# Designs tried in a protein design run: designed miniproteins, single chains, continued (5). Part 66

Each design is a single chain, and the fold is of that chain. pLDDT is the mean over its residues in the fold that is shown.

## One batch from the design tools (miniprotein)

Design m18276
Fold by ESMFold2-Fast:
Structure m18276 (fold): chain A 93 residues (1-93)
Amino acid sequence: SLDTIDSLIQEIRVDVTLGNYDLALSTLNDLQTLLSSSDLSSFHPVTITQLTTALNELSTALKKQDTTAALAAVQEIDILVGVLYLQEAVLKV
């Protein structure tokens, strides 16, 4: 569910803010596993592609322990998850 995805992203934000990069990477792995097992066919393919790119950017930033880049990627993912909520609310008619 999008609520589970949002919760995991907020956990990553907290972990990054606390400098817990290994925990943030573990949570990101759980999120990527959830997305891989989820039916995303009702969402726009472009938005899913952008989300995948942003998650890869976050992974790279976390591995480098780059807090600024990691928080920027989390903000981009937050915006994209918001777009998915709008697509679910408006297009699931």
Scores: mean pLDDT 82

Design m18277
Fold by ESMFold2-Fast:
Structure m18277 (fold): chain A 80 residues (1-80)
Amino acid sequence: IEELLEELREAVENRDFGKLIRSIKELLKHKLSEEEIEEIVEILSTDPQALIIGKYVLENSEPSETKEKLLEKLEEVEKK
């Protein structure tokens, strides 16, 4: 998980959207804690394009508890 979170941070910083998509898909295969979910949302929120792409990947992924929690948190950030 930590390696995937670091990969996600690098992808956002470098605007490597292919790496961003891959990292999100890998993270969705794991059961994530609330802290890990909040960290992912924080990382994606640092760049408007990363946020949009992240939502797109999540929406096109298989239904899961992790997906639901991530989408809820991302909507809260968008509301401010």
Scores: mean pLDDT 76

Design m18278
Fold by ESMFold2-Fast:
Structure m18278 (fold): chain A 62 residues (1-62)
Amino acid sequence: DRVERTLALLDDPSPVIRAVAAHDIALFGPSERIRAALERALDDPSPLVRREAARALERLDK
């Protein structure tokens, strides 16, 4: 499942990969699991990941 794989990438050791995963996960549409994962990513130590998570959450609200 692409959703499951992308969710796993949000826990990748690379901040670049986590940022891409945050961007891509929003393409699967709104779900409680996706929203919770993105909300967690807002607290990521990387500002790049936090930025992409915020954008993804905004996209889910549209």
Scores: mean pLDDT 81

Design m18279
Fold by ESMFold2-Fast:
Structure m18279 (fold): chain A 90 residues (1-90)
Amino acid sequence: MREEMLEAVLAAVPDLAERDVRELIRELGAPEEAFEPAVREAEELLREFAEWYVDMMLNGEPSSKYRERAVEVAERIEEAIRRIAAEIEA
């Protein structure tokens, strides 16, 4: 069922958001104060991706669309970190 599959995927979102944001903050040299707000935005973006991913799997969409969408989500998370860091440094 869509709801059961979505729940399983969403259960991984907090850990994935924390891992990805922590690594990006380190790579970008962003302040530690950016972590909490960036994780919140990353969780939102990953939840949207999870819903799209579940619908894609149920509709038999090609896996090439998965990679393209995953790159887009990663870029949006990086942009969020840069914006939050700039706001903290202002």
Scores: mean pLDDT 78

Design m18280
Fold by ESMFold2-Fast:
Structure m18280 (fold): chain A 59 residues (1-59)
Amino acid sequence: MSELKKKGQEAAIEAIKAAGFEAEVIDGIVEVIVQEGDTPEKVLAAAEAGKKAYEEALK
């Protein structure tokens, strides 16, 4: 279980970075680091990309 969780987290971080954002793991959850000047639409798109990558990595 922990290895699959790590694989999912790494995939999510990679997808968020590919979208131009930084990511961090807080209490086992991958979160997008929001900076000044980021639009809500871009942040949401990065978060969705991360979630999709996480789900895909766990298959």
Scores: mean pLDDT 77

Design m18281
Fold by ESMFold2-Fast:
Structure m18281 (fold): chain A 94 residues (1-94)
Amino acid sequence: PLVEKERTIPETGVKVRVVGTPEQVDAALDAVTKSILENKAKPGEDVKIKGKDPNGNEVTYTLKPGESAVIWIDGIRALVYRREDGTVDVLAFP
């Protein structure tokens, strides 16, 4: 079953929304939240998201407001869209 979870990061004001299976959502939400906290991006600034592929290789993705990218998050393939208001939307692939 697909679920949706969201989290607001108090230190930055950035909202993260994730849609996927329960396992994908928890892993992606934690990874994206950690990346935003490390970079302390304000809503109008670039966000750097650290992804990890299935082999454990770490890649950093930079998203400007209004940009989207397909990335690896802790072995999960996901579409990430950074809204102009700073919200980060994540759609995990099956």
Scores: mean pLDDT 77

Design m18282
Fold by ESMFold2-Fast:
Structure m18282 (fold): chain A 110 residues (1-110)
Amino acid sequence: MDEINEALAAMRRSVLRNIVTNSSHPVESVERMAKEEIERLEKIKKLTKDDEDIVKMVEKVIGLIEEFVKAVRDGDYETAFKLIDQYSRERVALYTKLSKKYPDIVKKLS
C-alpha cells in the first residue's frame, strides 16, 4: 500500500513539474488543479472533523498547495519545486493515516 502511494506521489510530482516548466499558462493550470485538490481535502476535513490530528494534516496539505500556487504566480520556480516535494510527502502521510483510521472515507473519495 505504501509503495502504491509513493508511486502515485512520484507521478503527481512529474505532472506538476511539467505544468510549471512547459505550460503556456502555468498559473491558470496550477490554480485549476489546486482548486480541485483543495475541494477534495475540504470534503475529507468535513468527514473527519472530530479527528484533530487528521484535520491538522489536511490543513498543512492545503497550506502547501496555496504556497505552491503563490510561488508559481511569483515566478519563484525553485520554491515551487521544493513545495511540490513537501506537498507530496505530506499528502502520502495524510492518505496513509486515512487508510488506517477511515478506510471507508478513502474508498468513497477514490
Scores: mean pLDDT 79

Design m18283
Fold by ESMFold2-Fast:
Order: C-alpha cells, then structure tokens, then sequence
Structure m18283 (fold): chain A 104 residues (1-104)
C-alpha cells in the first residue's frame, strides 16, 4: 500500500521503531493523511522533498549540500529503488543525482 511505502521510506532515516507521529512529521503530513495515503499523497510527498532538496542546493554552501545529503538520501534511495509509482521513482532518482552532482 502507499501508506506502507511512506512508512518504510521514513524508517530508512528514523529507524525501525519510528511511530506514526514521527513518520508523519518526517514526511511533512498529518497522521490522518498518512493513514489514508493514496497515489496523490505519495506524489505530493516526493515533490515536496525534491523542492526542499533543490532549495538547500540553491544556497551553494558546503553545509547546505551536506545537510541535504544527510537528511534526504535515505528516503530518496528507498523511493528510487522500491516505490510502486514510476513517477515517484523518477523524481527520487533525479533528486539523488542532484545531490550526488553537488557533492562532486
């Protein structure tokens, strides 16, 4: 389910014992939205993450680039490798490439 994908992605950063409240906070959504997660929820979450990464990289500082890499790589890697939605896999893969290129 889309809810299970969101939980698994967030736990890549937070660890296996993360609560629904921890996961919802990590993803920038409500617990109710997490519980009722649909295709639109998953697409909105990945687009929001991509926007946050781009904003951090736009600052062009080592600290902002490193912060983006540490904060978002685990979630983006999960979505790129495991998401059921091709659009989500594509956005995650492209966003990871932006982080990788910024670190080079």
Amino acid sequence: SYRDELIAAARERLGPNATEADIARELGISVATLRNADKETLIEVIKRIAKQVKALLAKKTVSSIVAAAIRYTPILRYFAEHSSLPEVREIATETLKLIRDALS
Scores: mean pLDDT 89

Design m18284
Fold by ESMFold2-Fast:
Structure m18284 (fold): chain A 65 residues (1-65)
Amino acid sequence: MTPLTVELLQTIKGVGPELAKILIKSGITDLETLERTSLAGLSAIPGIDEETARKIREGLEELRK
């Protein structure tokens, strides 16, 4: 698994440094886990709303190109 860093998470469009830290703190410590996390799963994380979760999912799609 590729470990997530704040820098790597910030390559995802719509993810800033605070959001990246929230994801890591919530146990999303590798890219595979983040990709397997659904929109509903992301929205369940404290500090992440549905709009933010959608931006993360869209940014992940761009990152895979």
Scores: mean pLDDT 73

Design m18285
Fold by ESMFold2-Fast:
Structure m18285 (fold): chain A 68 residues (1-68)
Amino acid sequence: SMDDLIDRAWEYFSQGAETLTREQLVAAGERLGISRAVVSRVMRELGVTGETVTREQFRAAIRRALEL
């Protein structure tokens, strides 16, 4: 499922950490076929402004980007 794909991407990039960097979120998106520009737009639309993102923010951003 899409949720399983997103969770697998989180585990791959987080390496057990509780947060990802903004750049790791972009890299995860690119690995899933989402352009950097689309990931950046979605982060802005969701109000993700910090240097790091939580798992919930990651899921929301990637799910939204995959719907585009």
Scores: mean pLDDT 83

Design m18286
Fold by ESMFold2-Fast:
Structure m18286 (fold): chain A 85 residues (1-85)
Amino acid sequence: SDEERQRHLELLERQRKQLDDLLDYALSTIKDPEKLEKIKKVAEEAKRLLDEAIKLVRDGAPEDEIARVYKQFLDLVGEMRRIAG
């Protein structure tokens, strides 16, 4: 439904802000250059997957396809949190 699609888009926009906030925090607090390089690469891939999920929702893709991409995004956000401590 349009209401479910709107709720999905609102969730993804919230996740975009949380991803940006997490990256900003990590870049300001991590002193290790290797960890900084790693989190930047993970963040780039997470942003790509989030953009893909947003496109899938807008295009009305199957729910299982949206969920699969979103799970991959969440797994990468978890990795960013692990790197950031």
Scores: mean pLDDT 88

Design m18287
Fold by ESMFold2-Fast:
Structure m18287 (fold): chain A 97 residues (1-97)
Amino acid sequence: REEALERLLEMYKEEIEEIKKLEKELLEKIKAQKDPAALEKQREILERSKPYFEKTIKLLLEKLEKSDLPEEVKKAFREVLKLKEETYEKLEELLKE
């Protein structure tokens, strides 16, 4: 079980790094975009998707808390979900400017 837990935690670390990479690429693309119409469309998409994203995060957290997974796994998964929420916040701030 310890070996399986260690492998699962390593997978989450890799997922966090991949999310960070994708976040950086997306933020750089939005920063480079100077067309107001394109920025407004991106904002509309973000605003439209946000309630579904938040509902999905809440559902995943509820399932996680009800699971019989070790606390270290739960902690790692919460960190992944928090990182995704922070990405949305960064996108919202960037699109306001």
Scores: mean pLDDT 72

Design m18288
Fold by ESMFold2-Fast:
Structure m18288 (fold): chain A 78 residues (1-78)
Amino acid sequence: SEREEVLILLTAVVIQLNEEQKKAGVSDPEKGAKIKKAADLLEAGDYEGAKALLKEVLDEIKPEYIEKARKILEEDKK
């Protein structure tokens, strides 16, 4: 479903950003705010708005984080 695709993307972006920021020893409040707004849009059913905002958070969303997100969300389906 489109909701599932956006939820995978949201989860992947959160994991990647958190790992990158922990390695750098910094946090970016603007990126955090965009993620929160994307989550709010997802809950409202605005899947296109959520995807657009998530793509602004990271220059590249690495496939490895998409796979991590997919595995996490499949565990939640149990």
Scores: mean pLDDT 82

Design m18289
Fold by ESMFold2-Fast:
Structure m18289 (fold): chain A 72 residues (1-72)
Amino acid sequence: ALSPEELRRALEEGIARALEAIDAAEAAGDLEAARRMLELTIEELDRVVETSESPEVRELAERAREEFRARL
């Protein structure tokens, strides 16, 4: 099982990669792909918030979710 530290690190890396992919899609003019990636990332973050027992992981996911929602 992943420790809270490993989960936080994995989540931070996942968020960074999602942001890069979304930014790349927007820069390419692929607004449909960008929107779909935003929606999928928000769904994943919602799941992390609902299932995570770590306050640090939950708080990170909640902040990231707000940032991604602002881009919709």
Scores: mean pLDDT 83

Design m18290
Fold by ESMFold2-Fast:
Structure m18290 (fold): chain A 69 residues (1-69)
Amino acid sequence: SREVSREAAEKIREIGKQTDELVKEKREIFRKAAEKVQKAVDEYKENPSITQQELAKRQSEIIKEANEE
């Protein structure tokens, strides 16, 4: 049936749009996480009171938060 083929094509297009939106949202979450990691590295370079262990912990927390979104 032509109607069945048309409905299938419309549903495939809708699924594609929803998938694209989810991929964009997930990419934005990880992009923001990357910016937070870079900021933490920059703060570490400027502040001698921040230890390498503290930087590593902060980086791990940023990544964990991004994965939980």
Scores: mean pLDDT 80

Design m18291
Fold by ESMFold2-Fast:
Structure m18291 (fold): chain A 55 residues (1-55)
Amino acid sequence: EWEERAKKLEEEGYTLGEIFHLAKQEGHPLYDEIVEKYAPMVAGSRAGAAALAAA
């Protein structure tokens, strides 16, 4: 479910860091699912590591 949303946003030009920021800022119910599934992958990228540290 969240994977479909993330893929769609990424196809629209959003970065994983921006998707993370939007989910946190809006108090999105998917934030916990994003952290669980994407945190290891996002942390592996330079921008993702910075976004994860800020979250």
Scores: mean pLDDT 61

Design m18292
Fold by ESMFold2-Fast:
Structure m18292 (fold): chain A 98 residues (1-98)
Amino acid sequence: SEIVEEARKLKEEAIEKARELVEKAKENPEKAGEYISEAFKLTEETAQKLRELGKKNPEVREELEKLAEEVRREGIRLESEGTVELILATSKKLAEKK
C-alpha cells in the first residue's frame, strides 16, 4: 500500500529528526529543554498526522493507528531519555561552577 509506505517514511523521518534533537540537547545543556520539547512536539504532531491520514483511508486505518502509536511511544521514550541527560548535564555544570 502506497499510503502505508508514505506513513512509514513519515514515522522514520520524525523519529530520526527527534533523535537528532535529543543529541543536540546532550551537546548543548543550556538549550537542552528547548530541543527535548521540539523533539516531543514533532513526534506528537506526526502521530496526529498519521491518525488523520488513517481517518481519510479507512482500509488502512488500523495499520496507520499502530504507526501513530509507535511514533508517540518513541517520542515519550526520547523525552524521558533527554530529560534524564539534561538533569545530569545541568547538575555536572553547576557542580563545576561551585
Scores: mean pLDDT 82

Design m18293
Fold by ESMFold2-Fast:
Structure m18293 (fold): chain A 65 residues (1-65)
Amino acid sequence: SMEEIEAAEREILRLYLEALDAETDPARRQQIVALVEQAGRQLRAGADPRAVLAEARAGIDRIRA
């Protein structure tokens, strides 16, 4: 639903902004930005919002590991 897409988009944006604020390494910042762009494209292509959110969260964790 549109509500689920909007909720996922807001949560993904929140997580990524927090990660960017905490991250000082330019290469990791670029990877985080790329994840945001990919997540946005997936949501616009009709991907499952829950799956996109889960992948975005895992991606941030992986970059920051």
Scores: mean pLDDT 85

Design m18294
Fold by ESMFold2-Fast:
Structure m18294 (fold): chain A 67 residues (1-67)
Amino acid sequence: MTLEDILEDIKYAEENREAAAKELSATVEELSLAIKLAKKKVFEGKKKEAEEEWYKLHEERTGKKFE
């Protein structure tokens, strides 16, 4: 995955924030924080760190359900 790919995924989530949050079983607030952190790493050119921040939310939330 490239920085451009990560930025594209982030842009999709920003444009479809409520839907993306539901798909990840996360809150809009949690998704917004993940977007902010991942974008910061993308801006700094830190591809691996941006990738880790973005997928961290996905992994933490897709494995967790309320009951």
Scores: mean pLDDT 70

Design m18295
Fold by ESMFold2-Fast:
Structure m18295 (fold): chain A 85 residues (1-85)
Amino acid sequence: MSVEERREAVRKGAELGKEIAKKNPEKAEQIRNSPLYQRSVDLLARRLQEVTGLSPEEAREYAENIVTGIMMGDEEATQNLSLAL
């Protein structure tokens, strides 16, 4: 998979996570306040920078949305992450 294809998969995963968060904002807020969320975002943001060449800021924003989606049970967000990594 090319770097451009990985960046596109990451972007799609983040958009899906953002959409699922909008459907249940209270649950999304609870997830974002958990220690597990912060640890997962830190790990994913680092990996996204290494694999896709995204800036630290973009990698963190995408990681935040992807982790939210995964923790809310979005199977498609999980699949897109697997393709990007």
Scores: mean pLDDT 76

Design m18296
Fold by ESMFold2-Fast:
Structure m18296 (fold): chain A 83 residues (1-83)
Amino acid sequence: MEERERLYERVKKLAEEINKLLDELSAQGADGLDIAIERFKVLALVQEAEIAYERGEPVSVLENIVKELEDIKKRLEDRLAAL
């Protein structure tokens, strides 16, 4: 599989996982505005990844987006674990 395609698929999977974590946090009583801001950040990163992938941008651009999504996921997992 092409490296950029692999990273773009990783972005989509991370976004799905993060949105599930946000749904869980919302169900546990997390602030609606905070959840909305996090959902917007994820949507923006997915859109940036799609544009980077379609334009044939360097692998490093997609790797940076993956890292940002992984950092968001870890932060939300830590937050959920603290509940």
Scores: mean pLDDT 86

Design m18297
Fold by ESMFold2-Fast:
Formats: sequence, C-alpha cells, structure tokens
Structure m18297 (fold): chain A 70 residues (1-70)
Amino acid sequence: DAMVAALREKVAAKDFEGAVQLIAEIAERLSGAAKQLVEDYLRSAEQAKRANDLKSVENSVDGVAAVLAA
C-alpha cells in the first residue's frame, strides 16, 4: 500500500529521519494491538538512529511493514 511504499522509499534514499517520522505518523492512524506494535518499532528505530545502527532502523521498518500487511 501507499504507506509501506513511502516507508521503503525513505530507507532506499537513506532518509532514516524521514523513515522514523513516517513510522510515527503510521502509529497515530492505528489502534489497539497494531498501534502498540508500531509504537514499539518506533521506539526501537529512534534508539537505533541515535546509536547510528542503520541496520536496526531498517529492521524496525520491516517490522512496521509486516504489521500493516497483517
């Protein structure tokens, strides 16, 4: 879908700040268990970005995409 495509585009462009911002926007649109899962991925992505662990940011993006596909 459009949100997953936009998120993957941010990662492909190495725009990890934009990826984190988009995960936050996705979380705001969800509810219940899906919202909690995406918020956990958001927290992980923010921490990984601060640690310059770009692979962990990418893993968080993959996790969010999986939640949206379910």
Scores: mean pLDDT 80

Design m18298
Fold by ESMFold2-Fast:
Structure m18298 (fold): chain A 65 residues (1-65)
Amino acid sequence: DLPKALSPEERAALVETLVAKLKELEDRGVSYTVEGTSIAASFGTPEDARAVAQALRETAARLRG
């Protein structure tokens, strides 16, 4: 889910960060599906899920600055 009222450039940066993190984790057995504006991911470990969530939060915070 993407924060409301983001610019198209900010939204693109968040999506790019999420995709990059998911690709990074694919080698460790993480899989994901994109469905419209929703992304569903399956993680092998809670640490992998936390890493993706943290990267999204950091990117959102940076773009909101």
Scores: mean pLDDT 63

Design m18299
Fold by ESMFold2-Fast:
Formats: structure tokens, sequence, C-alpha cells
Structure m18299 (fold): chain A 72 residues (1-72)
């Protein structure tokens, strides 16, 4: 049905958005690990998180970034 086709298209779009979000989260986790290793200051890690927060407007990604920021 048209409704099933629409749902499938939305699911595929959600999948692509989730893959993009996962790449963002992977880069953020690398920044945090560099901070733990003393290669980046805590403020440099926070600045990177803020930059990714500004770049990603979706609520789910923003909430994940806020939780990570609170864990610093």
Amino acid sequence: SLLEQLKKAIDELRKKINERRKKTMDYVKKQIELGKEGKLSKDEVRLALYRYYQLNKDEKTRKELEEIYKSL
C-alpha cells in the first residue's frame, strides 16, 4: 500500500540520519578519549561538543551530546 511505502521510506531516512549521528558520536567519543589522554584540555573537548551541538539540530543527537557534556 501507499502507506507501507511511505513508512518504509521514512524508516530508510531515519536509518541514514542515525548513521550520520553515529559518525558524529564516534568523532565526539574520540575527542573525549583525547581529553582523557591529556592531548586535549577539558575546555577544548567542551568546545568540540558545543560545535557538534550547534551543527546537529535533531533532538536525539542534542540530548546525547548534553549527556556526554554532563559526564565531563
Scores: mean pLDDT 82

Design m18300
Fold by ESMFold2-Fast:
Structure m18300 (fold): chain A 67 residues (1-67)
Amino acid sequence: MSQDGYYTVEEAVNILRKNGVFLSADDIAMLQKLADSNGLIPSTFIAGIISEVQRGGTVENFLSKYI
C-alpha cells in the first residue's frame, strides 16, 4: 500500500502509464533498483520522469543520473 509521497514500483508504473509514459522491462528493473528498503519510489522521481519525457527526453536519461 502506498503512502502519501511514496509509491510501489507497480503503482509508479501505473501512474506513468496514465501520463503517457510507457516503461520497458529494463526501465522497470531500474525503478526496482532505485526503490527504498520498503520497495517504495518517491513521488518526486515519478514527477521527474514525467517532466523529462514531456520535454522529449527518455526514462533512461532521467534514471541513469541516479544509478
Scores: mean pLDDT 77

Design m18301
Fold by ESMFold2-Fast:
Structure m18301 (fold): chain A 82 residues (1-82)
Amino acid sequence: KLKEAMKIIASDIQSQRDPGEGKKAAEKAIESLSDEEIEERAKTLVDNIKNSSDNTVESVAEELGLSPEAKEALREIVEYFE
């Protein structure tokens, strides 16, 4: 579940630079991580959001240009660590 959310976010960000290869590379990179590594990276992402000036999923998603699907995935990650 965390891994799927991380894949959505990573592929969305990479697809903005390289729609085909970037998305595929991001998905493969996330799938290569262990559940523990995924949790650690997700925790780091949540900590970065909490320490941001706006401190909201909405503002971070707008700043990163995330799709509605990637924004929802980001919210799921934040809720997991609450």
Scores: mean pLDDT 74

Design m18302
Fold by ESMFold2-Fast:
Structure m18302 (fold): chain A 79 residues (1-79)
Amino acid sequence: EELEALHQEILDLIREALKKTTDKEAILKLIALELNAIGEYLDLREKLERGEITEEEAIERLKKLLEEIEAEIKEILAK
């Protein structure tokens, strides 16, 4: 399942970032990022089930989210 694989990749990136820091502020930001990623995934799943978007559109949106999360992780870990 392409959509679930992308979601898992996003979660794995955040989890790896969490292993790389002991800073409380960074940890809290990464946890917030994880919650946001889960929320976005659930919203996309709902839209897909309603036929409001195509599977291709959902995959494109998750790929964009992956890029955004990669950038946000870099910012969070950069001090």
Scores: mean pLDDT 85

Design m18303
Fold by ESMFold2-Fast:
Structure m18303 (fold): chain A 80 residues (1-80)
Amino acid sequence: MSPEELQQKGLEQAKEMLEEARKGKGTLSTGVAATLIGIGGAIEAGISSGNLDEGMNSELSQEAIKAGMEALRAGAELEG
């Protein structure tokens, strides 16, 4: 598998996870939240290194990080 193919598959998985996160609306586990933030960070790193086009990838990265952060915040509110 080439690096470009791996990035393409990662982007597709990130998009699917974002759609599932939106449907769950804060029902995400900490593990899923961390994964979404990690995917967003990886996409941003790809854009910064010139491996990914900014356009849609930048938006996807922002949405992934936001969804993960919202899930973590909801979990923290339940703890106190």
Scores: mean pLDDT 61

Design m18304
Fold by ESMFold2-Fast:
Structure m18304 (fold): chain A 68 residues (1-68)
Amino acid sequence: MSEEEARELAKKAAEAYKNGDDTEAFQYVLRLLDAGYSDEEIIKYLVEAGLTEEEARNLVRGARLLRP
């Protein structure tokens, strides 16, 4: 996955979260985790997409709890 693709997935996750679609937001974050991005990289991209750092950290933590 390219960095540009990762940023687009983070934008989709942030948009889903803002719309109350937590499940969809978690799925986008899980795709970033599966692609090998670190929690801190994903948090950075989510904050750049318009989430607060607290919202971004909570979303990444929640997504990790859903992975097998």
Scores: mean pLDDT 83

Design m18305
Fold by ESMFold2-Fast:
Structure m18305 (fold): chain A 85 residues (1-85)
Amino acid sequence: ADPEEVLEFVRRLLEDLGLSDEELRELAEFVQGNKLLAMALRTLGREGILKLLKTFSSWEEVEEYLKKLQKEKGLEGAIEEVKKL
């Protein structure tokens, strides 16, 4: 993934979700450390991320959920399951 695209995506998420500079930094660091989460969040876009944030209480829970779905259904199947939330 292009680091500039990830940063732009996180910036839009900040604008849409009202994340603080601290939360933005934590999210960017978490996403940079996890290629699966970075790809999934980028593919899901704003709508899918809002669904995840309404369903789960932490990014750690989101990561575990996405890893489980990817293992069971692949990345595309995981994205489709998130859209159904």
Scores: mean pLDDT 66

Design m18306
Fold by ESMFold2-Fast:
Order: structure tokens, then C-alpha cells, then sequence
Structure m18306 (fold): chain A 65 residues (1-65)
């Protein structure tokens, strides 16, 4: 699991906000309540990278659970 999150963070670091939002939209579309901890980590890492709009998409999905 850590390896998957690290890989996603690297993609977000090297991409623009538009690309990051597209990746996040794909992740939240298939996410289930079992993914809550992973989504929390993704949102935290996105905020650290300054990807505020992408983090908002993840946080909105977390509020639905």
C-alpha cells in the first residue's frame, strides 16, 4: 500500500493541476469505504504539494462515507 501511495504522489508532483485532478477523479470514482485510509493519505499528500483543487475532490468523496 505504501508503494502505491508513493507512486501516486510522484505522479502528482510531476504533473499540472489538470492532470492531477483527472487522476484523482478516476481514483474517487472506484473508491469504496475500505479505501478511506488511502484516500485520507492521498488528500494529505496533495495538500502538501499545493494541489488544493485535487485535494478538495478527495475530501468531498471522504465526506460521502
Amino acid sequence: MKSLIDSLVKVFESSDEKTAKAEVENIVAVATPEDIDMLKQIAEELKKLGREESAEIVEKKLKEF
Scores: mean pLDDT 75

Design m18307
Fold by ESMFold2-Fast:
Structure m18307 (fold): chain A 74 residues (1-74)
Amino acid sequence: SAAEAEELARAALRGAELALELAKQGDGGISVSVAGFALRYAEEALRLLPGLPLAERAREKAIEAIQMGKEVAK
């Protein structure tokens, strides 16, 4: 449902934002793990409601967090 997709997208965005914060603080490994869950939630939201802007934004931020976290973790 649209409501389920929106809830997943909101959870994904919060997770991606937390992951970016963790990466900036030097917690690269934890950041990658959190961002990985956020990415899965965002992808599920997009499967339920393709083109949902919030889910697309969450997916982009989660991917960014994964890349940043990997660089920080070395």
Scores: mean pLDDT 88

Design m18308
Fold by ESMFold2-Fast:
Structure m18308 (fold): chain A 85 residues (1-85)
Amino acid sequence: SRVEELRERLERKGEELERRQLPLEEQARELLPLLEELGEEEDTAGIRGSILTARAILGDEEAVRELARLLGVDPEEVRRALAAL
């Protein structure tokens, strides 16, 4: 299915970017379009969390707040976790 194809592409792209040891922000920028495309096909908490994480890494403060709400934690905890990556 389209969802399975997108998941496989996302997994392969993620592995490639990790192997290339790119900065986290560059990895997030490269993965975000595939994550958003996957989110259009399937709406799950996991996919939404991944999209919000990528956006938060790229400096989206709204994504930090939404990710904190999704995880049931304080936004400051999300910021600390991202800074530790």
Scores: mean pLDDT 83

Design m18309
Fold by ESMFold2-Fast:
Structure m18309 (fold): chain A 80 residues (1-80)
Amino acid sequence: LTDEQLEQIRQAVKEALVKVGVPPETAERIAQAVTDTIRAGNEDQVRTTALLAARALGLPEEEAERAAEAAEKAAKQVLS
C-alpha cells in the first residue's frame, strides 16, 4: 500500500463513520486506528480494530458495532 492509498482509506473510513452518526473527532481516531492496522498488514482485523477503538472512545455497544461495520465496508471499497 502507498501513502496515498492509506490516506484514501483514512478519509473513506472517517466519512462512512460520520454518515452513521459518529462524531467527527471520534471518527478520525477510529479511522486512524483502522489505517494503522492496514499499514501493519492486518487487513483481516479492520472490523475488530474499529470495534475496539469505538468502545475505547466511549461509543455504546450497538453504535460501536455499527461503526465497525461501516469502517470495514469503507476500507474494503478502497482495498478492492
Scores: mean pLDDT 85

Design m18310
Fold by ESMFold2-Fast:
Structure m18310 (fold): chain A 83 residues (1-83)
Amino acid sequence: SEARERARAALDALIDYLAQRYGLSPETVERLRAAVDAGLENEDFDALKETLRQILRDELGMSDEEADAFADRVVQLLKELMA
């Protein structure tokens, strides 16, 4: 659907921003894209949120609060774009 295409494009832009801003490895970028694809195809936003939270904490050094807030915002944006 057009809404899913918009959601995917927004997430791709976000992943690109994070990759350039924080110097993410190709492996981390691939993991993020796989999580996005799974979330959009299966509507498993809980799995997407947990994967984002884990990467933000473990690889980018964000606090629990920052990682949770960021992941929540991404999932909320996706739900709005797909409504």
Scores: mean pLDDT 76

Design m18311
Fold by ESMFold2-Fast:
Structure m18311 (fold): chain A 63 residues (1-63)
Amino acid sequence: SHKREQILKLTKESLAQLGDVVQEALELRQKGEPKEKVDAIMDQKVKEVKAWIQQKLKEIDKL
């Protein structure tokens, strides 16, 4: 169904965005940023991804 296809697409896009967050965190750690600061940046970025996922799920629920 169209709804199942949209869920699969959202899953793939969500994984890609979370992968980008992890990659950015690894780069910041490699540059010598403290773990506590990097964890705070990751937490903020993950919150942004979660908000985006919630919005997309709301749109899919209307299908």
Scores: mean pLDDT 86

